# Designed miniproteins, single chains, continued (5), part 87

Each design is a single chain, and the fold is of that chain. pLDDT is the mean over its residues in the fold that is shown.

## One batch from the design tools (miniprotein)

Design m19207
Fold by ESMFold2-Fast:
Structure m19207 (fold): chain A 74 residues (1-74)
Amino acid sequence: MEEEKELVRKAGEALIRLAENPNDAEAHKTVEELGKKLPEAVRRLAQALALNPGEKSITEEQRKRVEEAMEEII
């Protein structure tokens, strides 16, 4: 449980990082690895972020939605 909680938080943080910088190679790797381990959790976090193709930045409200989704998954 605690390990899953940490992985979900890392996935959420990596998704936020990718939303802010799509070229972040470490964030891409983290999302890919965690997407294989926790595919449903990563999908739910991405949905909470509500990213559309072409969005250039993430808002504080989007960050809060990801944090809320992390707590719901854990």
Scores: mean pLDDT 69

Design m19208
Fold by ESMFold2-Fast:
Order: sequence, then structure tokens, then C-alpha cells
Structure m19208 (fold): chain A 78 residues (1-78)
Amino acid sequence: DPDVEKGRELMEEGERAYEEGDLEKALELYRQAAELYKNDPVLQAKALGNLARVLEEMGDAAASREAFAEAVELAKKA
């Protein structure tokens, strides 16, 4: 699946950006991966979990909590 493969590349690039401290880049890459995974609840939950982690580190606790809650609900349906 081309979208799954592209999403995997974006997740790997997001992880590298996060490790380098580029939180804005990590946020954008994980957001793009979550969009590509919109029809795969397991993969979308993983991307949203990583997105929530970045948002928490950026100080946006409300957005982080929302993304994490969505990830948990998707994981329950998988």
C-alpha cells in the first residue's frame, strides 16, 4: 500500500526530527502520517500517539490530551 509506505517514511523522518529537537518539524511529519493512515486505525493511533508526545513537549497539554484520547479510541476499535 503506497500510503502505508509513505506514512512509514514520514514516521521515521518525524522520529529523527524529534531526536534532533525540531519539534515543529516532528509535529508536521506525524500529522501528515496520521492523515495517510486515516483508514488504518492501528497505524493512525500510533501516529497520533507520537503527535501527542510532541505536543506535550511543546507545552500544549490540551492538544496533547485530545490527540492521545483519539489514539486510545482508535486502538480500542482495532
Scores: mean pLDDT 85

Design m19209
Fold by ESMFold2-Fast:
Structure m19209 (fold): chain A 63 residues (1-63)
Amino acid sequence: AAEELERLLVRLITEEGVPAEVAEEAYRLMQQGRYEEALRLLTEKGGVSEERAREVVELAKRI
């Protein structure tokens, strides 16, 4: 669960170019069930596509 989210965030930083601070904040929001805020953060400050950010959030919901 948490380890899967951590691996996903490492991928966002290393493969998608998301700033570490943004990925950390998104992780915190997802752990708190604040998925809409995490999605918005990833798209607006992380530079992640909306489709990709939705995939990340949906994966987090299933963990």
Scores: mean pLDDT 79

Design m19211
Fold by ESMFold2-Fast:
Structure m19211 (fold): chain A 55 residues (1-55)
Amino acid sequence: SAEELREQAEQKVAEALKYQDLALEASKTNPEKAAEYFKRAQKYQLEADELLQSL
């Protein structure tokens, strides 16, 4: 249902925000780890966008 897709998208947005925060914190001491977290954040954001586009 549309509601289930929205809930899944919201969860993916929350994960993206979590990884953005982790990336920002890691960027202070470990740029390689920060890059991995940014990549994860982008993946979750893209997945959320794809779910929302399917509504």
Scores: mean pLDDT 86

Design m19212
Fold by ESMFold2-Fast:
Structure m19212 (fold): chain A 87 residues (1-87)
Amino acid sequence: SHIDEGVKAYAEGDYETAIEHFEKAIKEDPNNWLAWYNLGLALFKQKKYEEAIEYYKKAKELLKDDPQAVAQLEKNIEEAKKALEES
């Protein structure tokens, strides 16, 4: 799947290829919160913090009453905001 290929590229440090795969996953299913979340993670690694925050927020909007996943996304958003302030 595009998610699996993106996760593999991300693990190998190939964030450009990871982004392409996650964008394809979103194109197939724009309601797949995991694809938006992983896209945000890859952008964070590229120090594109504002874009990462936007995609984390999109993932959070798509969640269906999952408090643990929402809490994780809120932590990712705060981490990216702090990195943006320090840059």
Scores: mean pLDDT 87

Design m19213
Fold by ESMFold2-Fast:
Structure m19213 (fold): chain A 106 residues (1-106)
Amino acid sequence: SETLELLERALKHVEEAIKAVEAGDFTKALSHLANALDDVVRAYEASKDPEIKKILGETIGKLSELLAEAVRAMRAGDRDRAIEILKKMQEILKNTLEKVKEIEKS
């Protein structure tokens, strides 16, 4: 499904953002995070299932809040806090991906 492909791409972008923060490249990390959020928004727009749209809408809200926190941590030069927040984003995306897979199998 296009929705699943976009969510898997978003997850890979968050993983690359973590690696970028570990390397001290905050500009690259922010670029990957912007692409991850865009992929989830595209997944939301592409989905015709109201249940999947609701899940993706909630995920977008949570990721947007965590992105703001990650930006604050990165601006402070706090790599450990930035990585902690990005790992929370990764977990949210993994949980979202599993829920969408379950609905599409039904």
Scores: mean pLDDT 90

Design m19214
Fold by ESMFold2-Fast:
Structure m19214 (fold): chain A 60 residues (1-60)
Amino acid sequence: LEEWLNKSKEKVEELRKQGKLSEEQAEKIKELIEQFAKAVKAGDGKAAFDYLLQISKILS
């Protein structure tokens, strides 16, 4: 999970630097990634899935 968390945030920063995401979008996605990791650790699969859907919508 920690490895995934770090790599995911790094990819978000790369997309921001490439101009594919605004500063606000990148910050929001990183926040959602943190929330997803917390939900997974808490065993809350519904919350985890909802956070992934929110990330997917921003990236679309």
Scores: mean pLDDT 79

Design m19215
Fold by ESMFold2-Fast:
Structure m19215 (fold): chain A 61 residues (1-61)
Amino acid sequence: AAGDALTAQFRADVAELRSKAEELGKENKEEADSYLRKGIHEVGEAFQAGADAIAAANAAA
């Protein structure tokens, strides 16, 4: 289902975000914190846009 793919992508994006933040935090914690906050916001917006697109497609079918 399209929703399953969206959920899997969201989980993958969150895992990658955490991994990159951990690597950045080894050198600069403030940069890692900033990256995490921005990344969480962007990933959340992308997930919402995907969910809205799926809902619109289902309504049109």
Scores: mean pLDDT 79

Design m19216
Fold by ESMFold2-Fast:
Structure m19216 (fold): chain A 96 residues (1-96)
Amino acid sequence: PAREAEEAAREGGGEGGARAARAAGKAGMKASKSGESATAAAMSGSGGEASYFLGLSEEEATESAARSAGAAAGAAEDGGGEEAGRAAAEGAREGA
C-alpha cells in the first residue's frame, strides 16, 4: 500500500512527493488500527518531507501532503490496506 503511494507520487511530485506519500499512508494505516485520527497522523508524517523535497512553496507542499493523507485515511477507515495505498497515491498525484 505505501509503496503504491510512493510510486504514484513520484510521477507527480518527484522523489520528495513519493517519500511524503509513503509516510502519509503508513501513518494513516497505523492510526486507523489504533482508533486515533488517521488524517491528523498522516498529515503530520508527510508535511515535513513534502516541504523539504518537492521544491514547491510550503503551501503547495502542504496541499499535496494533505490530499495524500486524506485519501489514505478514508481508505483505511474501510479496512483496506491496499486500497489505502492506492487512495494515497491518487491524492498525491492530484495535489502535486
Scores: mean pLDDT 56

Design m19217
Fold by ESMFold2-Fast:
Structure m19217 (fold): chain A 92 residues (1-92)
Amino acid sequence: GMIAEEGARHAKEAAERAGVDATATASGNTVTITASGVSPAQAAGILAGAVAAEYEGADATVTSSGDTVTVTITGKNAEIAGEGAKAVGRGV
């Protein structure tokens, strides 16, 4: 279904509430979140959220370049991908 898109939207809204500019896209079982202007503390929170996503059954890859962090979350289905994206959003 559209659960991955809901997770992507939730992650973007959570980042924006934390003062971070973010984009989030969903495609099938994958959600990609790019957050720009992150502090080191926010980057650590995003990494903790990615770890939480893995405990919920998603695969999460985190890459960083300067103050930009990109998280790619892949689930066995769109629901797991969406839940993983929500976990990352809670970390910001």
Scores: mean pLDDT 82

Design m19218
Fold by ESMFold2-Fast:
Structure m19218 (fold): chain A 78 residues (1-78)
Amino acid sequence: GLTGEKAIAAAIGAALAAVGAVIEVRLGGDLEEALAEARAAVAAARAVLASASGEARETAEEALKEAERNLAEVEAAL
């Protein structure tokens, strides 16, 4: 599984991908593409959380919450 700095980096990456999807929606981009990107970001954050341990798990939990919040914002734009 993912441990330490690699798990933290993966969690942050997933959260940033979800932010990218929200920006795409706000700029009037392809909503279906943004929705797929946001869903992929949430799935990636969940995978990191499932394999993370210790401090990395706390970072992964916050990243998942962020990704889920951003997915909800993209879905609200539908």
Scores: mean pLDDT 77

Design m19219
Fold by ESMFold2-Fast:
Structure m19219 (fold): chain A 55 residues (1-55)
Amino acid sequence: RRTFARVKATLAGLEAESDEEAKKVTLDILRQAGFSDEEAEKFAEQVVKLKKSIK
């Protein structure tokens, strides 16, 4: 389910050591779940932004 992939990607992204790694793991998870490159990139950007705002 797409919702589960987004949750998994968000958690993995927030656990990542750096913003670059957060983007990479989020993209990998979403791509494996069948998201388009455009959709995956937009979501990865949101996860990186969230990670920065929490600090």
Scores: mean pLDDT 78

Design m19220
Fold by ESMFold2-Fast:
Structure m19220 (fold): chain A 82 residues (1-82)
Amino acid sequence: GLDLVREIVRALEAGDLERAVQIAKKLMDELNIDKAELVSLLLGELNRAGRPLSDETVQKLAEAVKEGKPIEEILRIIAESL
């Protein structure tokens, strides 16, 4: 659980979007969570690490999830803010 969330954040910080997507899909399957829950976990880890995303980026992520954007696009939004 938590270890995979941290690995996603590290992959995004490294610019490795393909790896971040692979780990995110694995985490979603293992925990039986949706994209909204995944985003919540990632935001929680970033906040815990002292790297909270801006309110503007959080709103953009909420909109992308609501619109049913693919996981690749959702993770790209986070990566562009790191």
Scores: mean pLDDT 86

Design m19221
Fold by ESMFold2-Fast:
Structure m19221 (fold): chain A 92 residues (1-92)
Amino acid sequence: AEAEQQNKLIEEFRKEVEELKEQGKFEEIEKLVEGLKPFAEAGDALAQAKLGVALFYLGKLEEAIEWFEKALELNPELEVAKKLLEEAKKKL
C-alpha cells in the first residue's frame, strides 16, 4: 500500500519534470534538485527517487544512477526508479 502510494507520487513527479524539460525550463528542474537534496541526503527514499528523476532529465546520468540505487536499497518496490535506472545505464 505505501509502496503503491510512493510509486504514484514518483510517477506524477516524473511527468512534471518531463514536461519542464520539453518546455526548456532546466533552471526549474535544477531548483527541484536543490530542494530535494537535503531530504535525499537525510535518507528519505521518496526524495532520493525524485532527485534521481530530476537528475536523469537534466542528463546527469551517473548522479541519477547513484540516487536511484540508494532509493532502491531503502525501498526495492520503487518501479519508476528501477525503470529509469535501467534507462540511464543504457544511455551511458
Scores: mean pLDDT 88

Design m19222
Fold by ESMFold2-Fast:
Structure m19222 (fold): chain A 56 residues (1-56)
Amino acid sequence: SMLVEEISRLAKELSRVASPEEVEKVFKEAKGLLAQGKYEEAKELLRRALEEVKRK
């Protein structure tokens, strides 16, 4: 699935640029969304987190 691939890419990118504490918080939230089958919401969460980190 393209969504799963995009989520994986965003998660990898976030772990490269964000603090361990921020990564843990966002990944916990994303895992909750994925467990509910909310793949698009999980992708958007990771995308927004990455944008916030890069806005520095």
Scores: mean pLDDT 81

Design m19224
Fold by ESMFold2-Fast:
Structure m19224 (fold): chain A 85 residues (1-85)
Amino acid sequence: SMDERLAELARKDLEYLEAHEDPENPVTRMERALLELILLDYEIKKNGPTPELLERIEELRKELLEAALEVLDRALARTREELAR
């Protein structure tokens, strides 16, 4: 199925990030959160929704937003520095 293929690609991408990327990098953290969300969606489709899976989505939402804000803040800081030159 399409969902199974998407989940398999997400697992491979997560393995790549773990092997090659800095886990503290906010871009890597965003990519990881999105890939984990794909796997979670597949789990929900296969086993049905549970309160535990809902809580996990809320945790991924928090991580994704925190990482995205770090990316934005770094971009703003770099741009302000360049404009001051």
Scores: mean pLDDT 85

Design m19225
Fold by ESMFold2-Fast:
Structure m19225 (fold): chain A 73 residues (1-73)
Amino acid sequence: LEEEAEKAIKEILELGDKLTTPEAQMRAVGLILEVVAALEAVRFGDITPEQARKALEDAVKEAKKIVEEELKS
């Protein structure tokens, strides 16, 4: 899970490099924090590893959507 989270963070950072607006960049940072929060939630037993993996996938998907939205603007 930690390796999967590191990969998700790396993908979000690479997508973030394509963002030019401060607002979009701030949203990308928020998604990185969501990945970290999911890892912490598993550590404390608040969610399952399966739920955390879903959160990681959703964060990467949202990052891709932010890039697509900015590109259309």
Scores: mean pLDDT 78

Design m19226
Fold by ESMFold2-Fast:
Structure m19226 (fold): chain A 65 residues (1-65)
Amino acid sequence: RKEEEVAFLTQIPGVDRTTAAALVNGFGSLEGIAEADVDSLAAIPGITREQAERIKEAARKRLEE
């Protein structure tokens, strides 16, 4: 459910809709984002390494619900 995943990602500070859509499109799902390397996430325009770590952690926590 890409819409729900994008909506969740936009709740993370510093992640806008464009960045959230790029994450889902690039990694396929929240599972893909959580399993991705920090450097792979940071390769998306607008994402710093520190932000990539926060995104990865948030995705992992969301998957536990």
Scores: mean pLDDT 78

Design m19227
Fold by ESMFold2-Fast:
Structure m19227 (fold): chain A 103 residues (1-103)
Amino acid sequence: MEEILELLDKIIELVREIKARDPSFQELADRVIKAIEELKELVETRPDDYDGILEKLAEVKNLLGEIADRAEAAGRPDTVRLAYEAIDLVSKIAELVEKRRAA
């Protein structure tokens, strides 16, 4: 689970960069950070709740997708890139959780 927590911290860093570059995404970025903090707590307190972790990861991915879609519509290529980098990290975490669940 240490690897998952480290990847979650990287996502928070990317989302904070989105806020710094484009303040119009502050509300969505803050929602993503809250969801990730809740997910970190879930991973620490209920590490074997793979279904719960995957459900929370899906919530984070959906919020990041909304940032990416709005950023693309607004012509914010740097924000789009950061949002997709964060989505890729969410996908890596989901893959790690699925591998652990299958073991």
Scores: mean pLDDT 86

Design m19228
Fold by ESMFold2-Fast:
Structure m19228 (fold): chain A 61 residues (1-61)
Amino acid sequence: SLEDVLANTERTMRYLVEQGEFEEAELVRKATLDYLRQHVSPEEYAEAEKRLDELWEELKA
């Protein structure tokens, strides 16, 4: 499901940042959004992009 994809991506991004792997975390974010662009509605994509962008800003702080 979309929620499972997002939850797994968020967990992976947090883990990579804890390991100091910021570049890898950004690549996971981009790969997930690229996948979702092809598999969900534009509205679902916009919500997913916002959610992952907000997480990424949190993790960089």
Scores: mean pLDDT 87

Design m19229
Fold by ESMFold2-Fast:
Structure m19229 (fold): chain A 61 residues (1-61)
Amino acid sequence: SARLAIDLLVREGGLSREQAEAILALARAGASTEEVADAIVRLGGMSRRQAEGAARLLHEL
């Protein structure tokens, strides 16, 4: 669910809702788990390990 994905990125990643929506859009456009994780790390919200976990969850939602 989009809401669950956005809330995860905002609460655990420290991302803004706009940044979280951009990450979700990237994942939905078919970006790989690695590409999504890299984008999360670039926004400064999570460690690489945490971003990889979040990226996998986004592909399941």
Scores: mean pLDDT 80

Design m19230
Fold by ESMFold2-Fast:
Structure m19230 (fold): chain A 61 residues (1-61)
Amino acid sequence: MEEFRKAIEKAREAVARGDFPAALKYLGEAMEILQKITDPEKREEALAELRRVGREFAAAR
């Protein structure tokens, strides 16, 4: 989860500063980490967070 949280933070920072290529890179890293989460509860929480950042990205561009 630590690596996932860092990827999400980097993605959100990139969206905030308008760096969409960097945001896509960090979102991709977060998605890859999400696929490695075997705990269903943690996976659902991570998926919800990823969806929030995805909405922020869509609204910012």
Scores: mean pLDDT 78

Design m19231
Fold by ESMFold2-Fast:
Structure m19231 (fold): chain A 89 residues (1-89)
Amino acid sequence: KYEELAERYLASGERAYELGVKTGNPEYFEQAGVAYDKAAEWFEKAGNLEKASQAYRKAADAYRQSGTPEGIRKAEELEKKADELEKKA
């Protein structure tokens, strides 16, 4: 169940990211970041640390693409999370 939920959030993030690229609207990149972050949390709960770290890196990229100071800060935090999970995987 947790991994299925994570995959649904991952797909939602990918759709939002694509809309961000097509429109240039920071709101879609922020939506992608939120969705990827949720996907990573659910992969982590499922025990899939490799997919969790990948999803955190996708979330970080999306937050950076939003161009907001808060987004850049979240990106740095999520990259550190991904690094720590890679050490455990």
Scores: mean pLDDT 86

Design m19232
Fold by ESMFold2-Fast:
Structure m19232 (fold): chain A 76 residues (1-76)
Amino acid sequence: SIDSFEIAGNKLIVNGSGFQAGDIIVVKDSNGVQVGHGFAENETQAVVNLFVQGSGELTVQVIRNGEVVAEKKFEY
């Protein structure tokens, strides 16, 4: 699950639980365009690199074996 987000420069820190090795994190803008990509660092945290400066509503998806297993929206 996804619990909270922290912004650190061009990085988004995703805090949660149940992350597994090999989990991919994708961030999309309000138009569904991917603006960030990252990986689970451990079972409670993932780090995403943002390609562009975020603004407005972003959607964070946790992808495992090509399937979205968790999703959360937030205002940047």
Scores: mean pLDDT 78

Design m19233
Fold by ESMFold2-Fast:
Structure m19233 (fold): chain A 94 residues (1-94)
Amino acid sequence: MKKLEEEAAKLATAAAIAIVGALIEHPENELLRRAHELVLEAIKLFQQKKYEEAAELLEEAARLLEETGTPEALAAAELLRRLAELLRKLAELQ
């Protein structure tokens, strides 16, 4: 259980860094801004142990990142989808 929480934290950090990198390159991109907002909301839900709700927001953020088509956004989307899967597993263990 603790190992899944540690892996989730690592994936969240990596995804946040990738999204910020994409925003630095494309600061006016509305899809990147919306994805970033969804990730921040998902982090708040994660801190509240609302793992299923957090996973849903991360999956929506990943979809928006995939729509941008940049390599950085696609990498971030993959990390968010992996994080959402781990959060759903954490929700099942509660």
Scores: mean pLDDT 80

Design m19234
Fold by ESMFold2-Fast:
Structure m19234 (fold): chain A 92 residues (1-92)
Amino acid sequence: MEEAAEEAREAAEEGAKAAKAAKTPEAAAAGAGAAIAAIGAEAAAWLGLSAAVGGRGAAEAGRAAAEAGEGEAKEEAEEAAEEAEEAARAGE
């Protein structure tokens, strides 16, 4: 539980960095969406809900943000997706 929550928090931080680095409103919205999904995954882990499902959802949002972003925003969104996948694995 704690490991899944820690990885989800890291995914949220990287998603927020992707939103901040975004050069377009679409990339900023996608990065913010990835951060919000990761926050949800963290909450699910702490509440004893399905961290695996929450983490997979956050990873999908992170991948979508990476596709929308360029340069630093894309790199931060890719890191958000990787951390969310680690949260999903820790929740299995």
Scores: mean pLDDT 79

Design m19235
Fold by ESMFold2-Fast:
Structure m19235 (fold): chain A 90 residues (1-90)
Amino acid sequence: MSTEELLEAARQAYAELKEALADPSTSEEEAAAALRRFLEELKQAAPYLSPEAREEALALAEEALEAFKARFPDSAALPELEALLEELRA
């Protein structure tokens, strides 16, 4: 994909994640899938981000993970999602 397509995919995944976390009817599976998509799209876009944009994106990812943990503290997806966030930091 082009750089523009990768960045747009990450933005779209973040918008979907925000909607999923704001909706009280969203299941654990739906929220985990939305967060996973965002983290994976962000990882693909990361090489094309400035250091400042990467730090901002990482902060958004950390906030989203904390929101997910607050809502689904016993989720089986947490180890995978935390690992994806750590890969993004590297």
Scores: mean pLDDT 81

Design m19236
Fold by ESMFold2-Fast:
Structure m19236 (fold): chain A 65 residues (1-65)
Amino acid sequence: SDSEITKQGFEQMRKTNEALRNGASREEILELLEKVRELSKKAPADVKKLLDKYVTSVEDWVEER
């Protein structure tokens, strides 16, 4: 359901944020972002926009380091 995809998307964002805070490798972060990206493909339009923005901001942050 859209509700379950939305919940999974936010949960995956949370896990990605925890990995970033704990100093996870670039490779690990990119793997986590791929999971967010896959959920974004299935998400309702408004949630998709949020997940896509999140992926872009984390990718930009990683590239600046």
Scores: mean pLDDT 84

Design m19237
Fold by ESMFold2-Fast:
Structure m19237 (fold): chain A 60 residues (1-60)
Amino acid sequence: SPREEALLAAVKVANDALEQGLSPEEVRKRAYEEVSKVPGVSPEFAQRIADAVAEAVAAL
């Protein structure tokens, strides 16, 4: 489903970003960009996923 594809894209961005020591703001931006490429994903949903990924990375 588009939601499952979006979540997989977000997880890949999070994993890549952790090695680079990116800020939560950069993680949010990259996750939003990658999730937004998934067909059928709304901008609102992409933003929610990006925010959740950035929050998770910030907690580490």
Scores: mean pLDDT 81

Design m19238
Fold by ESMFold2-Fast:
Parts: sequence; C-alpha cells; structure tokens
Structure m19238 (fold): chain A 76 residues (1-76)
Amino acid sequence: QGKLDEAVEAYKYALKSSPDRAVVANNLGNVLQAQGKLDEAAKAYEEAIKLKPDYAIAHNNLGAVLQAQGKLDEAV
C-alpha cells in the first residue's frame, strides 16, 4: 500500500542522484514486483543491467519477472 508507493518514489528520486544507480534500479524493481507491477519491475531491472551489464542479481530478477508474465518462452 502507501509505504510501497513511498518507497517507489524515494528510489525514483535516488536514481537521479545516487552513485549506486544500478543497485537503486534493482531495488526499485523489487518494490514494483512486490506490488505486482511486473512491466514496471522489468523496466527497472533492465535499467540496472544497462548501468551494470554484469549485474547477475538484476539479470536473475528480470528472468523471474519475464517468467511470471509468460514471456520467457518467447525470449528463449
């Protein structure tokens, strides 16, 4: 509920000013996924991967979201 929405806004703000933007983007994805906002969570994990291409945790999290959306079979 409201606490998750506040966390989302805080992470969006932190993405603009944090030196650890990849970690912030991954954490934003986690919060969005907890809210069931799978498309937004996928975009946040993709942003984390763009900032840090070897970020194994973000790749794993993106795969989990795509599987939950039924898109993993299309990605093969």
Scores: mean pLDDT 76

Design m19239
Fold by ESMFold2-Fast:
Structure m19239 (fold): chain A 73 residues (1-73)
Amino acid sequence: MSEEEFEAEVYLALGLIYLTLGNMDYEKGDKEGAIESYKKAIELFEKAISLVPDYEDARRNLEEAKKKLKELE
């Protein structure tokens, strides 16, 4: 595994944490918290893709986060 691949995995993991936090906030009725967390998840997944453009897991989760954010905006 290259340093870029490892860094991309870290960004994916952090993005998944924020995506999960956004989902939890949404379920609790915290729309503002959900929006903030989804935006952070999007940024982190985009960083993972910038390091590994064919990173399927990051791309899939990016689309999910964007879809959830669009539903709230």
Scores: mean pLDDT 86

Design m19240
Fold by ESMFold2-Fast:
Structure m19240 (fold): chain A 55 residues (1-55)
Amino acid sequence: SLREKIEELLQRYRKLKEEYEKAVKNGDTDRAKQLQAEIEKVREEIEKLLEEYSK
């Protein structure tokens, strides 16, 4: 269902944010930049699905 897809993406988003925080703490700028890009992609996907769910 649409709800299940949103929940899966939210879990992925949380995991990516945790990895991002670890990369920032470790001073791994390149890794942090890559994770930030992935977080943005997941956020965009969530926003698209939420827009669909709201209709």
Scores: mean pLDDT 83

Design m19241
Fold by ESMFold2-Fast:
Structure m19241 (fold): chain A 56 residues (1-56)
Amino acid sequence: TREAGLRLAARELGVSVETVRRAVELVEQGRYKEAAELLGVSERQARGAYRLSQLL
């Protein structure tokens, strides 16, 4: 399910699955700004992508 969630988030944000996976790691470390910059989105959107990857 983790892989499916990452793939869905990547499609929603228009980025690669690897980019989303790295952003999730940054978010888990509390590095929301860096995760947002990596995804080219706001911190709010980066947090949303992380949640999507956790919830299937």
Scores: mean pLDDT 70

Design m19242
Fold by ESMFold2-Fast:
Structure m19242 (fold): chain A 63 residues (1-63)
Amino acid sequence: MEEIEKAYERVRKTAKKLEEAGLKDSAQMVLKTAERLVKEGKLTETMAQAIEKTAESMIKLRE
C-alpha cells in the first residue's frame, strides 16, 4: 500500500470524526492541508498520526 495514500486515508477518517463532533471548520482545514501535502508528495504516516492525535484531543475537550 502506498504510504502517502494510506496516510491520506487516515486524515480523511480523522476529518470525518471532527465533522461528527461538530468541528466542521477544523475538519475542512485538516483535509485541505492533507490534500496540499499529497500534491507535494510530503504526507507521511507520522504526520497523519499527529493530526489524528490532535483531533482526538480536540474532540475530547468538546465532548
Scores: mean pLDDT 80

Design m19243
Fold by ESMFold2-Fast:
Structure m19243 (fold): chain A 77 residues (1-77)
Amino acid sequence: GASESEKALQRAREAAENLKKAMEDLKKAKTLEEINKAIGEILRSIGDIVDSLLTLKKNPEATEEQIAEVEELLKTS
């Protein structure tokens, strides 16, 4: 099955996609309820990317390339 590093990388990729969608939802939001929902999803997605980065940085089998990919996702999302 997938390694812990591979699972963390996949979680970061999924979180980055969720973040992009939530940011788009925020731009389209017309009500305070929609704004609050989008902000909540943005914060959750950022948290998932950060948690994935910390998991990779603590894992001795994680590659520099895997760490760099997640750092780039955090910067560009």
Scores: mean pLDDT 85

